# Designs tried in a protein design run: designed miniproteins, single chains, continued (3). Part 17

Each design is a single chain, and the fold is of that chain. pLDDT is the mean over its residues in the fold that is shown.

## One batch from the design tools (miniprotein)

Design m8596
Fold by ESMFold2-Fast:
Structure m8596 (fold): chain A 84 residues (1-84)
Amino acid sequence: SAADAAAEAAARAAREAGPGGVGVAVVRDGQISTRAFGPDAGPAEVLRAIRELARPGDVVGTARVLPDGSVRTSTLTATAGLSD
């Protein structure tokens, strides 16, 4: 599914960023765009990236690498308020 693809891409981007890394993935029409951030990136930077990449109806995945090397992921569908 698009949600599974977004979560997987975000997790991969986060892991490639290294310990504490954060990944964002946007899935649109079978295409995936990703961005990665280091551990110092705050929620505002991540949200800014989502606003830049996502359009209404896009599936967005986010992921963070925890200190034990595990990854936490979440997915959402972008709404009109995120597309400016």
Scores: mean pLDDT 80

Design m8597
Fold by ESMFold2-Fast:
Structure m8597 (fold): chain A 76 residues (1-76)
Amino acid sequence: MDIEKGREYLKKAKEKVKEGDVEGGKEYLEKAERYMMEAAGRGDTEEAISLVPELTEVKQEIYKAQGKEPPKPPVL
């Protein structure tokens, strides 16, 4: 349930960035990160990790849209 909501928020973040709404994309990204952190805190680490590629992609798109250097992907 929580991980599915995280994926939904990542989808919304990506769509917002494509529409030029970088601030809206950032807000949905932060919501996705919160759901992912809650899942990891409950021991659902594999499910949380499954969102990392999409999370990284959305972060890179947001940073590029803001003219900033994208963050490095986390090492698993």
Scores: mean pLDDT 73

Design m8598
Fold by ESMFold2-Fast:
Structure m8598 (fold): chain A 62 residues (1-62)
Amino acid sequence: SPTLEAVKAGLRVIAADLRAAGQDELAAWVEELIAAIRSLEEAVAAMREVVARLEELTAALA
């Protein structure tokens, strides 16, 4: 989603700024949050594939 892409981009900038400031632990937490968002996007994509297959099957039964 465009909103989640903007959020991830902003978080990457924050993580880079934190590392430049020597705040490696906080940067790592931000990087973990970015990874969590990516995992959620993958889960949503998988759900969309299942929905598309169910819609195709339902149409074939009508």
Scores: mean pLDDT 86

Design m8599
Fold by ESMFold2-Fast:
Structure m8599 (fold): chain A 86 residues (1-86)
Amino acid sequence: MKLKLTFKNLTPQEMIAWALKAIGLELEGVDVTITIDGNTLTITLSNLTDEQVAEYIALAKELEQEGDDVTITIDGDEVTITITRS
């Protein structure tokens, strides 16, 4: 499966933390692409298991409960999650 994570309105500290997590996944054999544009971070992950995708969906729902604006779109084997920090 493929997952595209877009984080908007991140602090520099949050951006570094998410980028380091993504680099950790690359070391574990996940294909990772990171794009930074101002306070927006986009992470594209490929070769994920269904369980890994479910974990990211659960994390996004947790952030939504904490007050972030979350949009999840599923199209076949591709999942797009957009998170806007409050």
Scores: mean pLDDT 81

Design m8600
Fold by ESMFold2-Fast:
Structure m8600 (fold): chain A 63 residues (1-63)
Amino acid sequence: TIAELEELRKQAKKAEEEGNYDKAAELFSAASDLARKAGYTELAKIYEAQAEEARKKAAEQKA
């Protein structure tokens, strides 16, 4: 549901604020999968893009 997607997004943002970009990427990927299963294809693309950005930030922390 939309409420489940919003909860995953909220958790992902909290992970980003904590500097845990690996966790944020996992949560955004989960939100993308849930959105795709629900038929929200465009929303799934948005969450996947956010997951990719979180992965880049995680890599930057390790550099």
Scores: mean pLDDT 82

Design m8601
Fold by ESMFold2-Fast:
Structure m8601 (fold): chain A 72 residues (1-72)
Amino acid sequence: GSEVYDAQKGAEEGRKQAEAGDDEELTKKGEEAEEELERLIEAMEKAGMSREEALKAAEEVRKIAEENEKLL
């Protein structure tokens, strides 16, 4: 039955998580955040902004997001 298959998959995923730890999820989130930030900078540069202006705009967006998280 499907329940046996799901149990086997759950056990396999559980072992992978135990070997990798929660740190792998944190590392992935960090890498994704860096990639998003770099794409934002590139998009702003293509729009005619300097890299320095793009970096400032990206930091301002991060600051607004951080303040909104504190309000929640």
Scores: mean pLDDT 62

Design m8602
Fold by ESMFold2-Fast:
Structure m8602 (fold): chain A 57 residues (1-57)
Amino acid sequence: SSELVEELNRLAKENKDKSNEERTEAISKLAEKYGLPKVPKDEDSTKAGVRVYLEVS
């Protein structure tokens, strides 16, 4: 859980200037790595991150 949260925060910072699609894809790949359901491609990256965070909390 803590490792996933740290990776989410790092992705949010490193990809802040990227498109929403690129940020959401990065979050989706991280979620898949931890066995969580895929995030829809058109999902807002901030909402995607919150959803993944709630799944591990």
Scores: mean pLDDT 73

Design m8603
Fold by ESMFold2-Fast:
Structure m8603 (fold): chain A 93 residues (1-93)
Amino acid sequence: MLSVKELVLRIIGLVLRGIGDLIELEIRERLGRLPSREELERLIEEAEELLREARELLEQAKAQGDEELAALAERAIRLLEEVIRRLRALLEE
């Protein structure tokens, strides 16, 4: 029980950090200062690992019949997929 909640809080915290990094990258781009490809690749790898953990959490929540945790995991998955998509778009520049 506690370990599952700790994982969810970790995922939310890292997703919020990733969103903050994306905002910083957008500001940097407007100032003509592009992020390095290496930095973007590392952020994508981190987000992909979190996405794997979020999917594992969703399976555990469904197995336990915890609809609230399942809904939270699904939201985390959608946010991580959006972050990854935006980071990949920046890599193609």
Scores: mean pLDDT 70

Design m8604
Fold by ESMFold2-Fast:
Structure m8604 (fold): chain A 61 residues (1-61)
Amino acid sequence: KPLPLDEEAIARLKEAAKKGTIELELQRIGLENVKEIAEKLGNEEILKEVEEAEEKLKEKE
């Protein structure tokens, strides 16, 4: 894709959510960046996954 930054990141996050590795992808991309991308694209499913992953990552610390 000519602009893979946002769309490819969301696609990867969706796959990671299905595989249960979304926390790793969020750490790689950056939690704030992922949240902003999902908000701009209006992807509520990924926004919910981001919020849940943020809480889980904080608990593990």
Scores: mean pLDDT 68

Design m8605
Fold by ESMFold2-Fast:
Parts: sequence; structure tokens; C-alpha cells
Structure m8605 (fold): chain A 70 residues (1-70)
Amino acid sequence: SKEEETAELKKETQEKVLEYLELPDEKESLEKIIALLEEARKKAEELGDKELAEELKDGIEINKKKLAEL
């Protein structure tokens, strides 16, 4: 179901973000997180989950601000 696909997407995205946060290069970490969140947002939009897509958009904006401050 779309609900199961959305839940799995959210879980996998969160786990991968935590993995990237452990990278020693802060710039590389943020760039990979941003790219991951942008792909996850596209999938959330395709699944019709507007709430998850908006949450991911907010995450992208926060991480882009952090990258710009480096």
C-alpha cells in the first residue's frame, strides 16, 4: 500500500541521514544528506504524501543553510 511505502521511505531516509552524520567531513556529510532528502522528497510527491514531502523540503532548507555557513 502507499501507506506502507511511505513509512518505509521515511524509515530508510532517517537511517541513511544518521549514517551520513557520522562522516568525518562536515561538507560531504551535508551535501549527501541534501541529495538524499531531495530524492526522498521526489518519491514522497510520487506517492502523494504531501505532509512527508513538506517535512523533507524543510529538512533540505535547514541543511542547505548549514552548508552555506561552512
Scores: mean pLDDT 86

Design m8606
Fold by ESMFold2-Fast:
Structure m8606 (fold): chain A 68 residues (1-68)
Amino acid sequence: SLEDIIESVVQMMLELMRANPSYSREQLEELIDAIVKYLKEKSGLSDEEAEEIRKRALEAVEEELEKR
């Protein structure tokens, strides 16, 4: 489901941030954009679904950055 994909992307990004505390917001956003592009190509996601994944992943990254 879309929610399962969102949860997987969010979890991946949070784990990546914990392993790489030096990554900037800009680098993390670029990684999210790359993941979303890949998922659109491979999973046949709609533009709206891709935007939802990007939004939810970026919100999770922003929240984690506030804890630094």
Scores: mean pLDDT 84

Design m8607
Fold by ESMFold2-Fast:
Structure m8607 (fold): chain A 56 residues (1-56)
Amino acid sequence: MSEELLRENYRKAAEVMEKKAQQYRDLAEKTGDPELLEKAESYERAAQVAREAMEA
């Protein structure tokens, strides 16, 4: 299995998820919608897991 390709995939996934998390967080702050905040937290956690997987 190519660890190099896996790390690249996790990095890209983490970056995309971090951008989505920030977008949802900003939107939640403007609208006060708790569901958007929950989506932001979900993407933040997914990004963190991906980053940790890259380091493992």
Scores: mean pLDDT 80

Design m8608
Fold by ESMFold2-Fast:
Structure m8608 (fold): chain A 65 residues (1-65)
Amino acid sequence: DLEEIAEEVRRLLLEAGYSERAAEDAARAILSGNPVLIRAARAELEKAGLPEATELVRRALELVS
């Protein structure tokens, strides 16, 4: 479920000290169902050093592929 993945990614970003705007941008990318936007979000989470959030976004990509 993309909505559950988006909510968990938002929570993880906020817990890691990221802004509400950054968390919402990542969540919206996942909820879009657009694989280009979801791949971009994965790359940003990987750069951020958030392996749990990165794995959740990989699962979102499998759902929309």
Scores: mean pLDDT 83

Design m8609
Fold by ESMFold2-Fast:
Structure m8609 (fold): chain A 87 residues (1-87)
Amino acid sequence: SMEEEIQRRIEELDRRLSEAAAAGDLEGALRALEELLRLAVEHGRYELLPGLRAALELLREEAEKRGDEALVERLEELLERVEEAEE
């Protein structure tokens, strides 16, 4: 079903996120989180939002440690989008 395809896509993105995070690929991790947020909002998978928030907060902390101000700004923008979706 379409719902089963969406769930498989979410699981694939979760794996990509984990792989990117393990590799220190913050840009890859951010892209996976952007797609997960899009799918969560588009398909009403709001149960994903707490996990997305936690992952974004961890990546923001890592981006701050690396001095990547542009990436911090992008992560903060995504965190605001998660907060809006939780309302």
Scores: mean pLDDT 86

Design m8610
Fold by ESMFold2-Fast:
Structure m8610 (fold): chain A 57 residues (1-57)
Amino acid sequence: ASPKTAEEAKKAAEGAVKVAEMLKNEKALRYAQQALDAANKGDYKAAGELLSKGGLP
C-alpha cells in the first residue's frame, strides 16, 4: 500500500527491511533501505515507490 505520511512510510520501510533480511532477498533489502532513507528525509512518495519496486508492501 502507498504510505500517506512520512511516519507511515518510515514504519513500512522498517518492516520491509526486517522482512527482506529474514528472506535474505538482497534486491528487496536494497530497495527497503533506500525507502527508509527517503522516509527519514520526509519523502514518503519516493519511499512508497521504492517499496513497490522491492516487491514488499
Scores: mean pLDDT 74

Design m8611
Fold by ESMFold2-Fast:
Structure m8611 (fold): chain A 64 residues (1-64)
Amino acid sequence: VDDVEVAEALGRMAGTILARYGGDSLSEEEIEEEKERLVRNLEPLGEEAVEAARRAFEEVLAAA
């Protein structure tokens, strides 16, 4: 399995959880903090993986 695919799935899952459990109650600052945590945790997988996770996270939140 490609590290980029794993990171994308993790980003999508994190975005889905955040949208479901706090979307309407979360500030923009809180959303950015969660995004930064995701990026930091996935940095060891490389820049492409981080980019895929961030994009999936943002896409899920934008669709919610």
Scores: mean pLDDT 76

Design m8612
Fold by ESMFold2-Fast:
Structure m8612 (fold): chain A 62 residues (1-62)
Amino acid sequence: DEEAKKLFEKAKEALEKGDKEKAIELLTEAIKLEMPEVSEENARDLAEHLVELYEKLLEKKK
């Protein structure tokens, strides 16, 4: 959980800096730690969706 929390924070930082690929990578690792039963493929898919949602939220905020 501590490790996952750190990865979530790093993913947010990467996304705010415009590094979408790094954000997906970090978020995928965080999801795998929080939900170890989730497959790598599903964790990455979820990470991609979360990054997309956050990107849209940032664009809307302007």
Scores: mean pLDDT 77

Design m8613
Fold by ESMFold2-Fast:
Parts: sequence; C-alpha cells; structure tokens
Structure m8613 (fold): chain A 68 residues (1-68)
Amino acid sequence: MLAEELIREGKELYEQGKYVEAAKKYEEAARATDDPQLRREAIGNAVKALRDAGKEGEAVRVAKELLS
C-alpha cells in the first residue's frame, strides 16, 4: 500500500471525526515511506489527530518515535 493512499484514508477518517483511526492511518503512512517530506506530513497529521482526540500522551509518543 502506498503512503499517499494511507494519508488520503487518514484525511477521510479525520473529516468524519474518527481521530484515533485517522492517526493510525497516518502512522502507517509515516512508516511506509522513505520520502522525508511525505513522512513529515504524515507525522504532523498523526500528532494533530491524536491531540484532537484528547490523546496528548499518544501524540507526544508519536512525535518522539517518528522524528528520530
């Protein structure tokens, strides 16, 4: 599965208010790509979705793990 498709699915879930499910798709996208620009977009979207879900601890975890 291409990272761009996972980002698209994440955005659709986010627009539906399914923030935790959106964050999972964005995390999968970040892990599926070696493109630094696309990876940064996916990480940023995952962090935003987790914060909007009230999952601040998970947002911090994702940022620390994926920005290494």
Scores: mean pLDDT 81

Design m8614
Fold by ESMFold2-Fast:
Structure m8614 (fold): chain A 67 residues (1-67)
Amino acid sequence: MTGKLYYYGASEEMIKKAIEGLKEKLGATSVELVEVKSAEEAKKLAQKDVVENGIISVAVSEKGTGA
């Protein structure tokens, strides 16, 4: 199955860990990466995909971490 990862301001390490989690825990065979304009937009799109489209989706952001 295909998973989606929506991200905003996330480091490459955070994205990589989220992809590994989607594959290992949720059984995603492939992951589509989508960069968005804000952390809030990432959450809204991930929620819509899960609720309306039945797609496994997560949101990742570095909001407020500054590292």
Scores: mean pLDDT 71

Design m8615
Fold by ESMFold2-Fast:
Structure m8615 (fold): chain A 68 residues (1-68)
Amino acid sequence: MSTEEKEKELLARAFALIRELAKVKSEEEVIRTVTEFVREEAERLGLSEEQKEALIRMVRSMARGIMA
């Protein structure tokens, strides 16, 4: 699987997690949980530190947008 495919799959899973958690959790809890999820999964997938931090910034932005 290419790096681009790994990133897209991770973002899709993070988006699904945000939507489910947003139903029952506060914005702060959603952001915390999704950030932790992305960090762990990016490390498991062998992504670089730069890619990991970029994905974390992206999912935090997505969570804020969905819950705004």
Scores: mean pLDDT 80

Design m8616
Fold by ESMFold2-Fast:
Order: structure tokens, then C-alpha cells, then sequence
Structure m8616 (fold): chain A 75 residues (1-75)
């Protein structure tokens, strides 16, 4: 699936030490899960994005917003 492919790309980016690119892929995976209504997996993907982006405040903030939205939608 699209989200699974994005997660794999994020992991590959982490393996090469590219934390910013990894965070972007994890955030994109979260967006795909959110759009499909898989709120639990969306929250997990956004959490991975925030952890990976710790040195980029804007990416951390965006990932945190996605995480909160996913939790709210999960009810």
C-alpha cells in the first residue's frame, strides 16, 4: 500500500542518517492513513515523524498537529 511504501522509505532514510527525509516520509504515511480512516496507524506514523524530526521544529510541530488530529478522530 501507499502508506506502507512511505514507511519503508522513511526507514531507509533513517538507515542512511537522513532524519529530516525520514520525518517527511513518516508524516506522509500518517497523512495517507488519516485519509483512509486508519487513525491508530496515522497516530503511530505521525509519532515516528516527530521523533525523527526532533532537530527541525517546524516538522515536529506539523507532526504533532497530525498526531493530535488522528487521536481526536479515533474518538
Amino acid sequence: SEAEELLKKGIEALERGDHKTAAEYFRQAGDVYLEKGDYEKAAQAYEMAAISAKDDPELVREAARGYRLALKKAK
Scores: mean pLDDT 84

Design m8617
Fold by ESMFold2-Fast:
Structure m8617 (fold): chain A 69 residues (1-69)
Amino acid sequence: KAEELVKKGKELFKQGKYEEAIGEYEEAIKIDPNYAEAWKNLALAYAKLGKGEKALEAAKKAINIINEK
């Protein structure tokens, strides 16, 4: 489930496994594309890997979702 994938991603992120964390967040987004927390955490993981453009895109998605409701 999306929430379980985000929890696993956060655990991987804490371990410095940013690429694996991204994979878990991407799977969460496939299940729930409007899961703002998954997009926010995806942005943080991309930022840790120096992928600024992808980080910005993911952050914009999270902000858009929050502002829709």
Scores: mean pLDDT 83

Design m8618
Fold by ESMFold2-Fast:
Structure m8618 (fold): chain A 89 residues (1-89)
Amino acid sequence: MKTLDATVTGPDGKTVPATVTIFSEEVGGPALVKFKETGIIARLRIVSGSAEVGGTLTLQVLNEIDAEKLREAGLNVEVGDTVTVTITS
């Protein structure tokens, strides 16, 4: 398990600050995204990428509960959409 500082970019290009917690970098595995502004934690699915500093992860929104959490954080997403997580530290 590792927790990393990141930015999350939605399908429309909007970007918000977050921390990402991952247990493994396996495709289909969970990633926990905590939005810094709201403190809300969403659970997304790893689609692709690498959780290294300067790397990017593509995460998928699986359900309406997590979609709502992302919208509350300022990201325009629907169920099935992907977001890009850029690891900053």
Scores: mean pLDDT 83

Design m8619
Fold by ESMFold2-Fast:
Structure m8619 (fold): chain A 70 residues (1-70)
Amino acid sequence: MTPVESIDEKVKKALVIGYKLHRGELSEEEAAELAKKAGTTLEEAKSIYRQVERSLGEEETERLAKELEK
């Protein structure tokens, strides 16, 4: 697995967007706009969040997303 510090900026942004959408902090419209600005799609952001959650677990994924948001 790629170390967190070596994760592509696009993937980092996609994870944060997917997390916020999952928590209801973003509307689907806002998430789609942010995903487009990050060079990804709403669908890809959702997929990346799901894959990371399955690999790391929900609690670690949340912590990672919050850290990347800063």
Scores: mean pLDDT 76

Design m8620
Fold by ESMFold2-Fast:
Structure m8620 (fold): chain A 68 residues (1-68)
Amino acid sequence: SLSEEQKELARKLLELLEKDPEKAMEEAMRLVQENPDDLVALMIATMLQEARNGEVSIEEAREVIERL
């Protein structure tokens, strides 16, 4: 399960994705690069990529994050 701090980070990145998608993806890639063995970082980055591609809505991504 994600910690509250990890959920807040994911929520902030989803908000950033709506306002500045290039910056949101840069932040997500930086998170993965700095934490290469952290499956949570990979999960957050994957969810952002899926939301950016329109495979899930921002609303759906938020719901998934809250359930993790």
Scores: mean pLDDT 79

Design m8621
Fold by ESMFold2-Fast:
Structure m8621 (fold): chain A 113 residues (1-113)
Amino acid sequence: SEVERLVEELERAIARLREELATVLPPEVYAELAARLDSALAAVRTVVRDESLSAEEKVAILEGIRDGVLAALREAAARAAAAGDEEAVALTERAAAELGRLFDRLIAAIRAA
């Protein structure tokens, strides 16, 4: 299904972004962000497969997960900016834009189902 395809795209994007972020972020900042991304992905998988939830309920939960992921990436970008690390800022902002678009596509697919 389109929903399953988008979950797989989100999984691949998170895996790639984790590898990229590991090269630019301090280890402690990376570890916290990676854990939040892993938790968000697990929550997405649980929500999209939960047959007890309506499409409206799934959308509301996914919007909350999206907002949490984007907030975590913005926090990482702010820390990088404070450190003067322009490469880390650019990568975290790019990651936020990419993951935001994938979440929006997933939410739209759930609404259309």
Scores: mean pLDDT 90

Design m8622
Fold by ESMFold2-Fast:
Structure m8622 (fold): chain A 91 residues (1-91)
Amino acid sequence: GEAVVREIEKLIEEAEKALKEGKVEKAYELLEEALRLLEANAADIPRDVAIRLARRLLELGVRLLKVAPKELILRAIALILRAIGLLLDAE
């Protein structure tokens, strides 16, 4: 649905802002929520849109991993793997 896509896009934009501001924990929480919504609603989102969102989540997940404190490393890796899974299912 359009409303879910808009919410995911908003969460991604807020996560990118949090990363730019050095708010690593907040960036993780926002990316995890965006990924959760994308996974839960994948069947109702056009394939091209789902691929675009998953690619953006993967890009930001990798950026998160580069700045993650030790305690967040495994969570950042898990987020990256989930985003890759969505891309493999969509292509």
Scores: mean pLDDT 87

Design m8623
Fold by ESMFold2-Fast:
Structure m8623 (fold): chain A 62 residues (1-62)
Amino acid sequence: SEKAREAAIKNVEKARDLGLISQEEADKVIALLREGKYDEALAYARKHSTVLAAAVRDGLEA
């Protein structure tokens, strides 16, 4: 849903702002989420960062 996508993006942006993930990792995942490619976004996140994976999953489940 639109709300789930926005929640996931906000979680990723917050993790970036706290310095828990890189700007490059955040930008890549946000681009995938904006394209509606949720499975690809989660797969990318899981491959690169546990924190990023949690941010995406928690947002999409909200």
Scores: mean pLDDT 84

Design m8624
Fold by ESMFold2-Fast:
Structure m8624 (fold): chain A 65 residues (1-65)
Amino acid sequence: MFQVGDIVVALRDVEGPDGIILNFKKGDKLLVLKVYPDGDLVAQSLSTGATGLVGSSDVEKVGKA
């Protein structure tokens, strides 16, 4: 289970809502900003500052901020 403040890594490229532009690339480290009951997360890239939606199955927890 993920929590706000967790540091996660993207396990694969994560597409944005249009399916053309990536929200996150495989290997990006992300800060979890919000956790939805369905398992979706709002996360921010620590390298770019970009914020986007990501599935819990697309990330792995590596620490906590």
Scores: mean pLDDT 75

Design m8625
Fold by ESMFold2-Fast:
Structure m8625 (fold): chain A 77 residues (1-77)
Amino acid sequence: MTIPVPLTDASAAEVAAGIRGMAAEARALGAAPELVARLDALADRAAAATTPEERQALLGEAATLAAEGHHAAFDAA
């Protein structure tokens, strides 16, 4: 009944939701408004993306950006 699907085949809505989750977490952790705005922009682009390749590229970019923000915050803690 449940068909396992690879994360790489995630829908535009699912990828956008993932990136918005990253933006919300960054905002909650007090990340710079510029970083949060960039993540929100990537989520909007992911929601508009029609190809799986484009969605994966946007998700990877968002993950890298979020990791940079987390690294700076974690080192300061």
Scores: mean pLDDT 71

Design m8626
Fold by ESMFold2-Fast:
Structure m8626 (fold): chain A 70 residues (1-70)
Amino acid sequence: GKPTVLRPTGMDLSTASSQLEKLGAVLQDVKKEDGETVYQFTVPEELSKIIPPGLKVEQAGDGNQYEVIG
């Protein structure tokens, strides 16, 4: 499905990544695109509709794939 794209607000990318992993997200890949770092995650279905505080939704997805960019 289409990934949910999130941007951290008031925290660095590694802190945002750690918070998602504590909620059960699994880091799949880290890549660079257009000068930004992209952390790709798979989240359990029960968490796929929950966005942690401090993450801005730039693109709403329809599945369990999340990307955090910064």
Scores: mean pLDDT 79

Design m8627
Fold by ESMFold2-Fast:
Structure m8627 (fold): chain A 68 residues (1-68)
Amino acid sequence: SSEVEAALEEARRALEAGRADLALVILGQLKTRYPWDELLAAARAFAERAGSALLAALIDRYVGPPPA
């Protein structure tokens, strides 16, 4: 959704500004609002389209692990 893409763009900009803490807060909020599989697919697609290696790495580390 456009809302998810806007939040992911905010996280990308935060990472480029050295604000990994802010990027984690944004991703944490998305994790509470969206199913894990849908969020992971959308986030990975966004990072690929944006060409952001930093965001892709953070998604794999923080969003990628399935919930217990």
Scores: mean pLDDT 83

Design m8628
Fold by ESMFold2-Fast:
Structure m8628 (fold): chain A 55 residues (1-55)
Amino acid sequence: SMDEVIDKTRELIGQIGKTDPELALEYAQRLVRAEEAKDLKGVEELYKEASKIVS
């Protein structure tokens, strides 16, 4: 579900924030916009980007 992807993305953003707080803030703002817009594709794209950084 969209809520599950949002929660996972928030966890990844938290991990990114430990090394790159500016990028984490940018990603958090993108996530909020996508959630407000009910944009599942936007959330999934952000999740993919965040996953690559944490990997």
Scores: mean pLDDT 85

Design m8629
Fold by ESMFold2-Fast:
Structure m8629 (fold): chain A 58 residues (1-58)
Amino acid sequence: SKGSRAGTAAALARLGGISAEQAAALLEKYGLSPEQARALAEATSGDEIRALLEAAGL
């Protein structure tokens, strides 16, 4: 991806507008592994989200 999915993942995790479980399911559909999607959904800081996205290659 070219950052569009990464931006969506970060927004979902930060906003908490949906449950962490729902966010993880949506992020998985965006090509993230379930492990990565869950970690992103549970992340509460921008630094943590960024590190996870970089590790995923997004």
Scores: mean pLDDT 61

Design m8630
Fold by ESMFold2-Fast:
Structure m8630 (fold): chain A 67 residues (1-67)
Amino acid sequence: AAALLAEGIAAARAGDYEKALELFKKAIEADPSLAPAVLAALRRLYFETGDPEYLKLKEKVEAFAKS
């Protein structure tokens, strides 16, 4: 689970948002307690880069985690 989170963050930083979303979904399915960590990481990436794609990715992860 933690490895999927780390890979998802790396994919997001590389600009591979589709792969990042898939990895984050798999991480949360394996361990739902990781959802806050995923959301915090995406918020941090947005703050560092200003790229709105990180906010879109965060919203998709939030919707998935709440379902």
Scores: mean pLDDT 81

Design m8631
Fold by ESMFold2-Fast:
Structure m8631 (fold): chain A 70 residues (1-70)
Amino acid sequence: SALEKALAELEKELKDRGVPEEEIQRELEAARQKMLAEMKQKLVDTLTSKYGKERDEIEALFNEAVDFLG
């Protein structure tokens, strides 16, 4: 939901700037990958700090969840 809203806002900004549709799609893909990487980092840091879990286990679970979703 938050990711979709951020991507929709970016798409609107790129359209307002007159960027071609194909370039908009490339920019949205790059932004999505960046946002997912940032979300992973925040989640790993939060779970490691708050629950005392090993980073490797948390990262492995996150990677499996991302693979399952995509």
Scores: mean pLDDT 75

Design m8632
Fold by ESMFold2-Fast:
Structure m8632 (fold): chain A 62 residues (1-62)
Amino acid sequence: MEELAREAEAAVRAGDFERALALLGEISRANLSADGVIDPEAAALIARVGRLLGDAREAAEA
């Protein structure tokens, strides 16, 4: 999980937003339990990467 989050953060920093979104999808799928509950640690990682992606999109030159 942490490795996927690191790769997603690296993708955001590289401007590869498609890869970052794909990795976020992988983290979400890997942490989807039968009860639909996400581990709080995984939820925090998803939130962190999502925030970085949002900030990077705001800073990106179009």
Scores: mean pLDDT 72

Design m8633
Fold by ESMFold2-Fast:
Structure m8633 (fold): chain A 69 residues (1-69)
Amino acid sequence: MSLDELVSLLRMAAAIEEDPEARELILRAAELVAQGDLAGALELLRRALEIKPDPTVASLARQVEELLA
């Protein structure tokens, strides 16, 4: 997965997220991915998952983790 694709998928996940705190964290994670801060993005995605577990967000967090490894 390219970083541009990951940013687009994160923005789409945020657009359908109903919880405003989780949505904010996912949007900030997308911004950090766009800036190349994958570690910061993963931290925010893990925080979003603690607020509301979501399988799409969990899958995207795993993609960020793979890019860090």
Scores: mean pLDDT 85

Design m8634
Fold by ESMFold2-Fast:
Structure m8634 (fold): chain A 81 residues (1-81)
Amino acid sequence: MPSEEQRERARKLADELFEEAEQENPDMERIRELMAEIVQTGDVTIAVGTAIRVIGIAIDQNREEINEAVLEGIKEGLKAL
């Protein structure tokens, strides 16, 4: 299990990611970086939950690019573990 510090960091990063995804013009680089950092915390529950929610936002907004950024972030985060 990740430390309490890593879990708290994962929650804050997830909140930032949700805020970015809900922007009128989301920064795909920011989404990728935030997702990678969440994965790197090692909190699988927050990482999976965050990915599912962001994909939901992407579907609602018809923004396929968000899904690509999330997947690239997951790949980058896993490589850094």
Scores: mean pLDDT 80

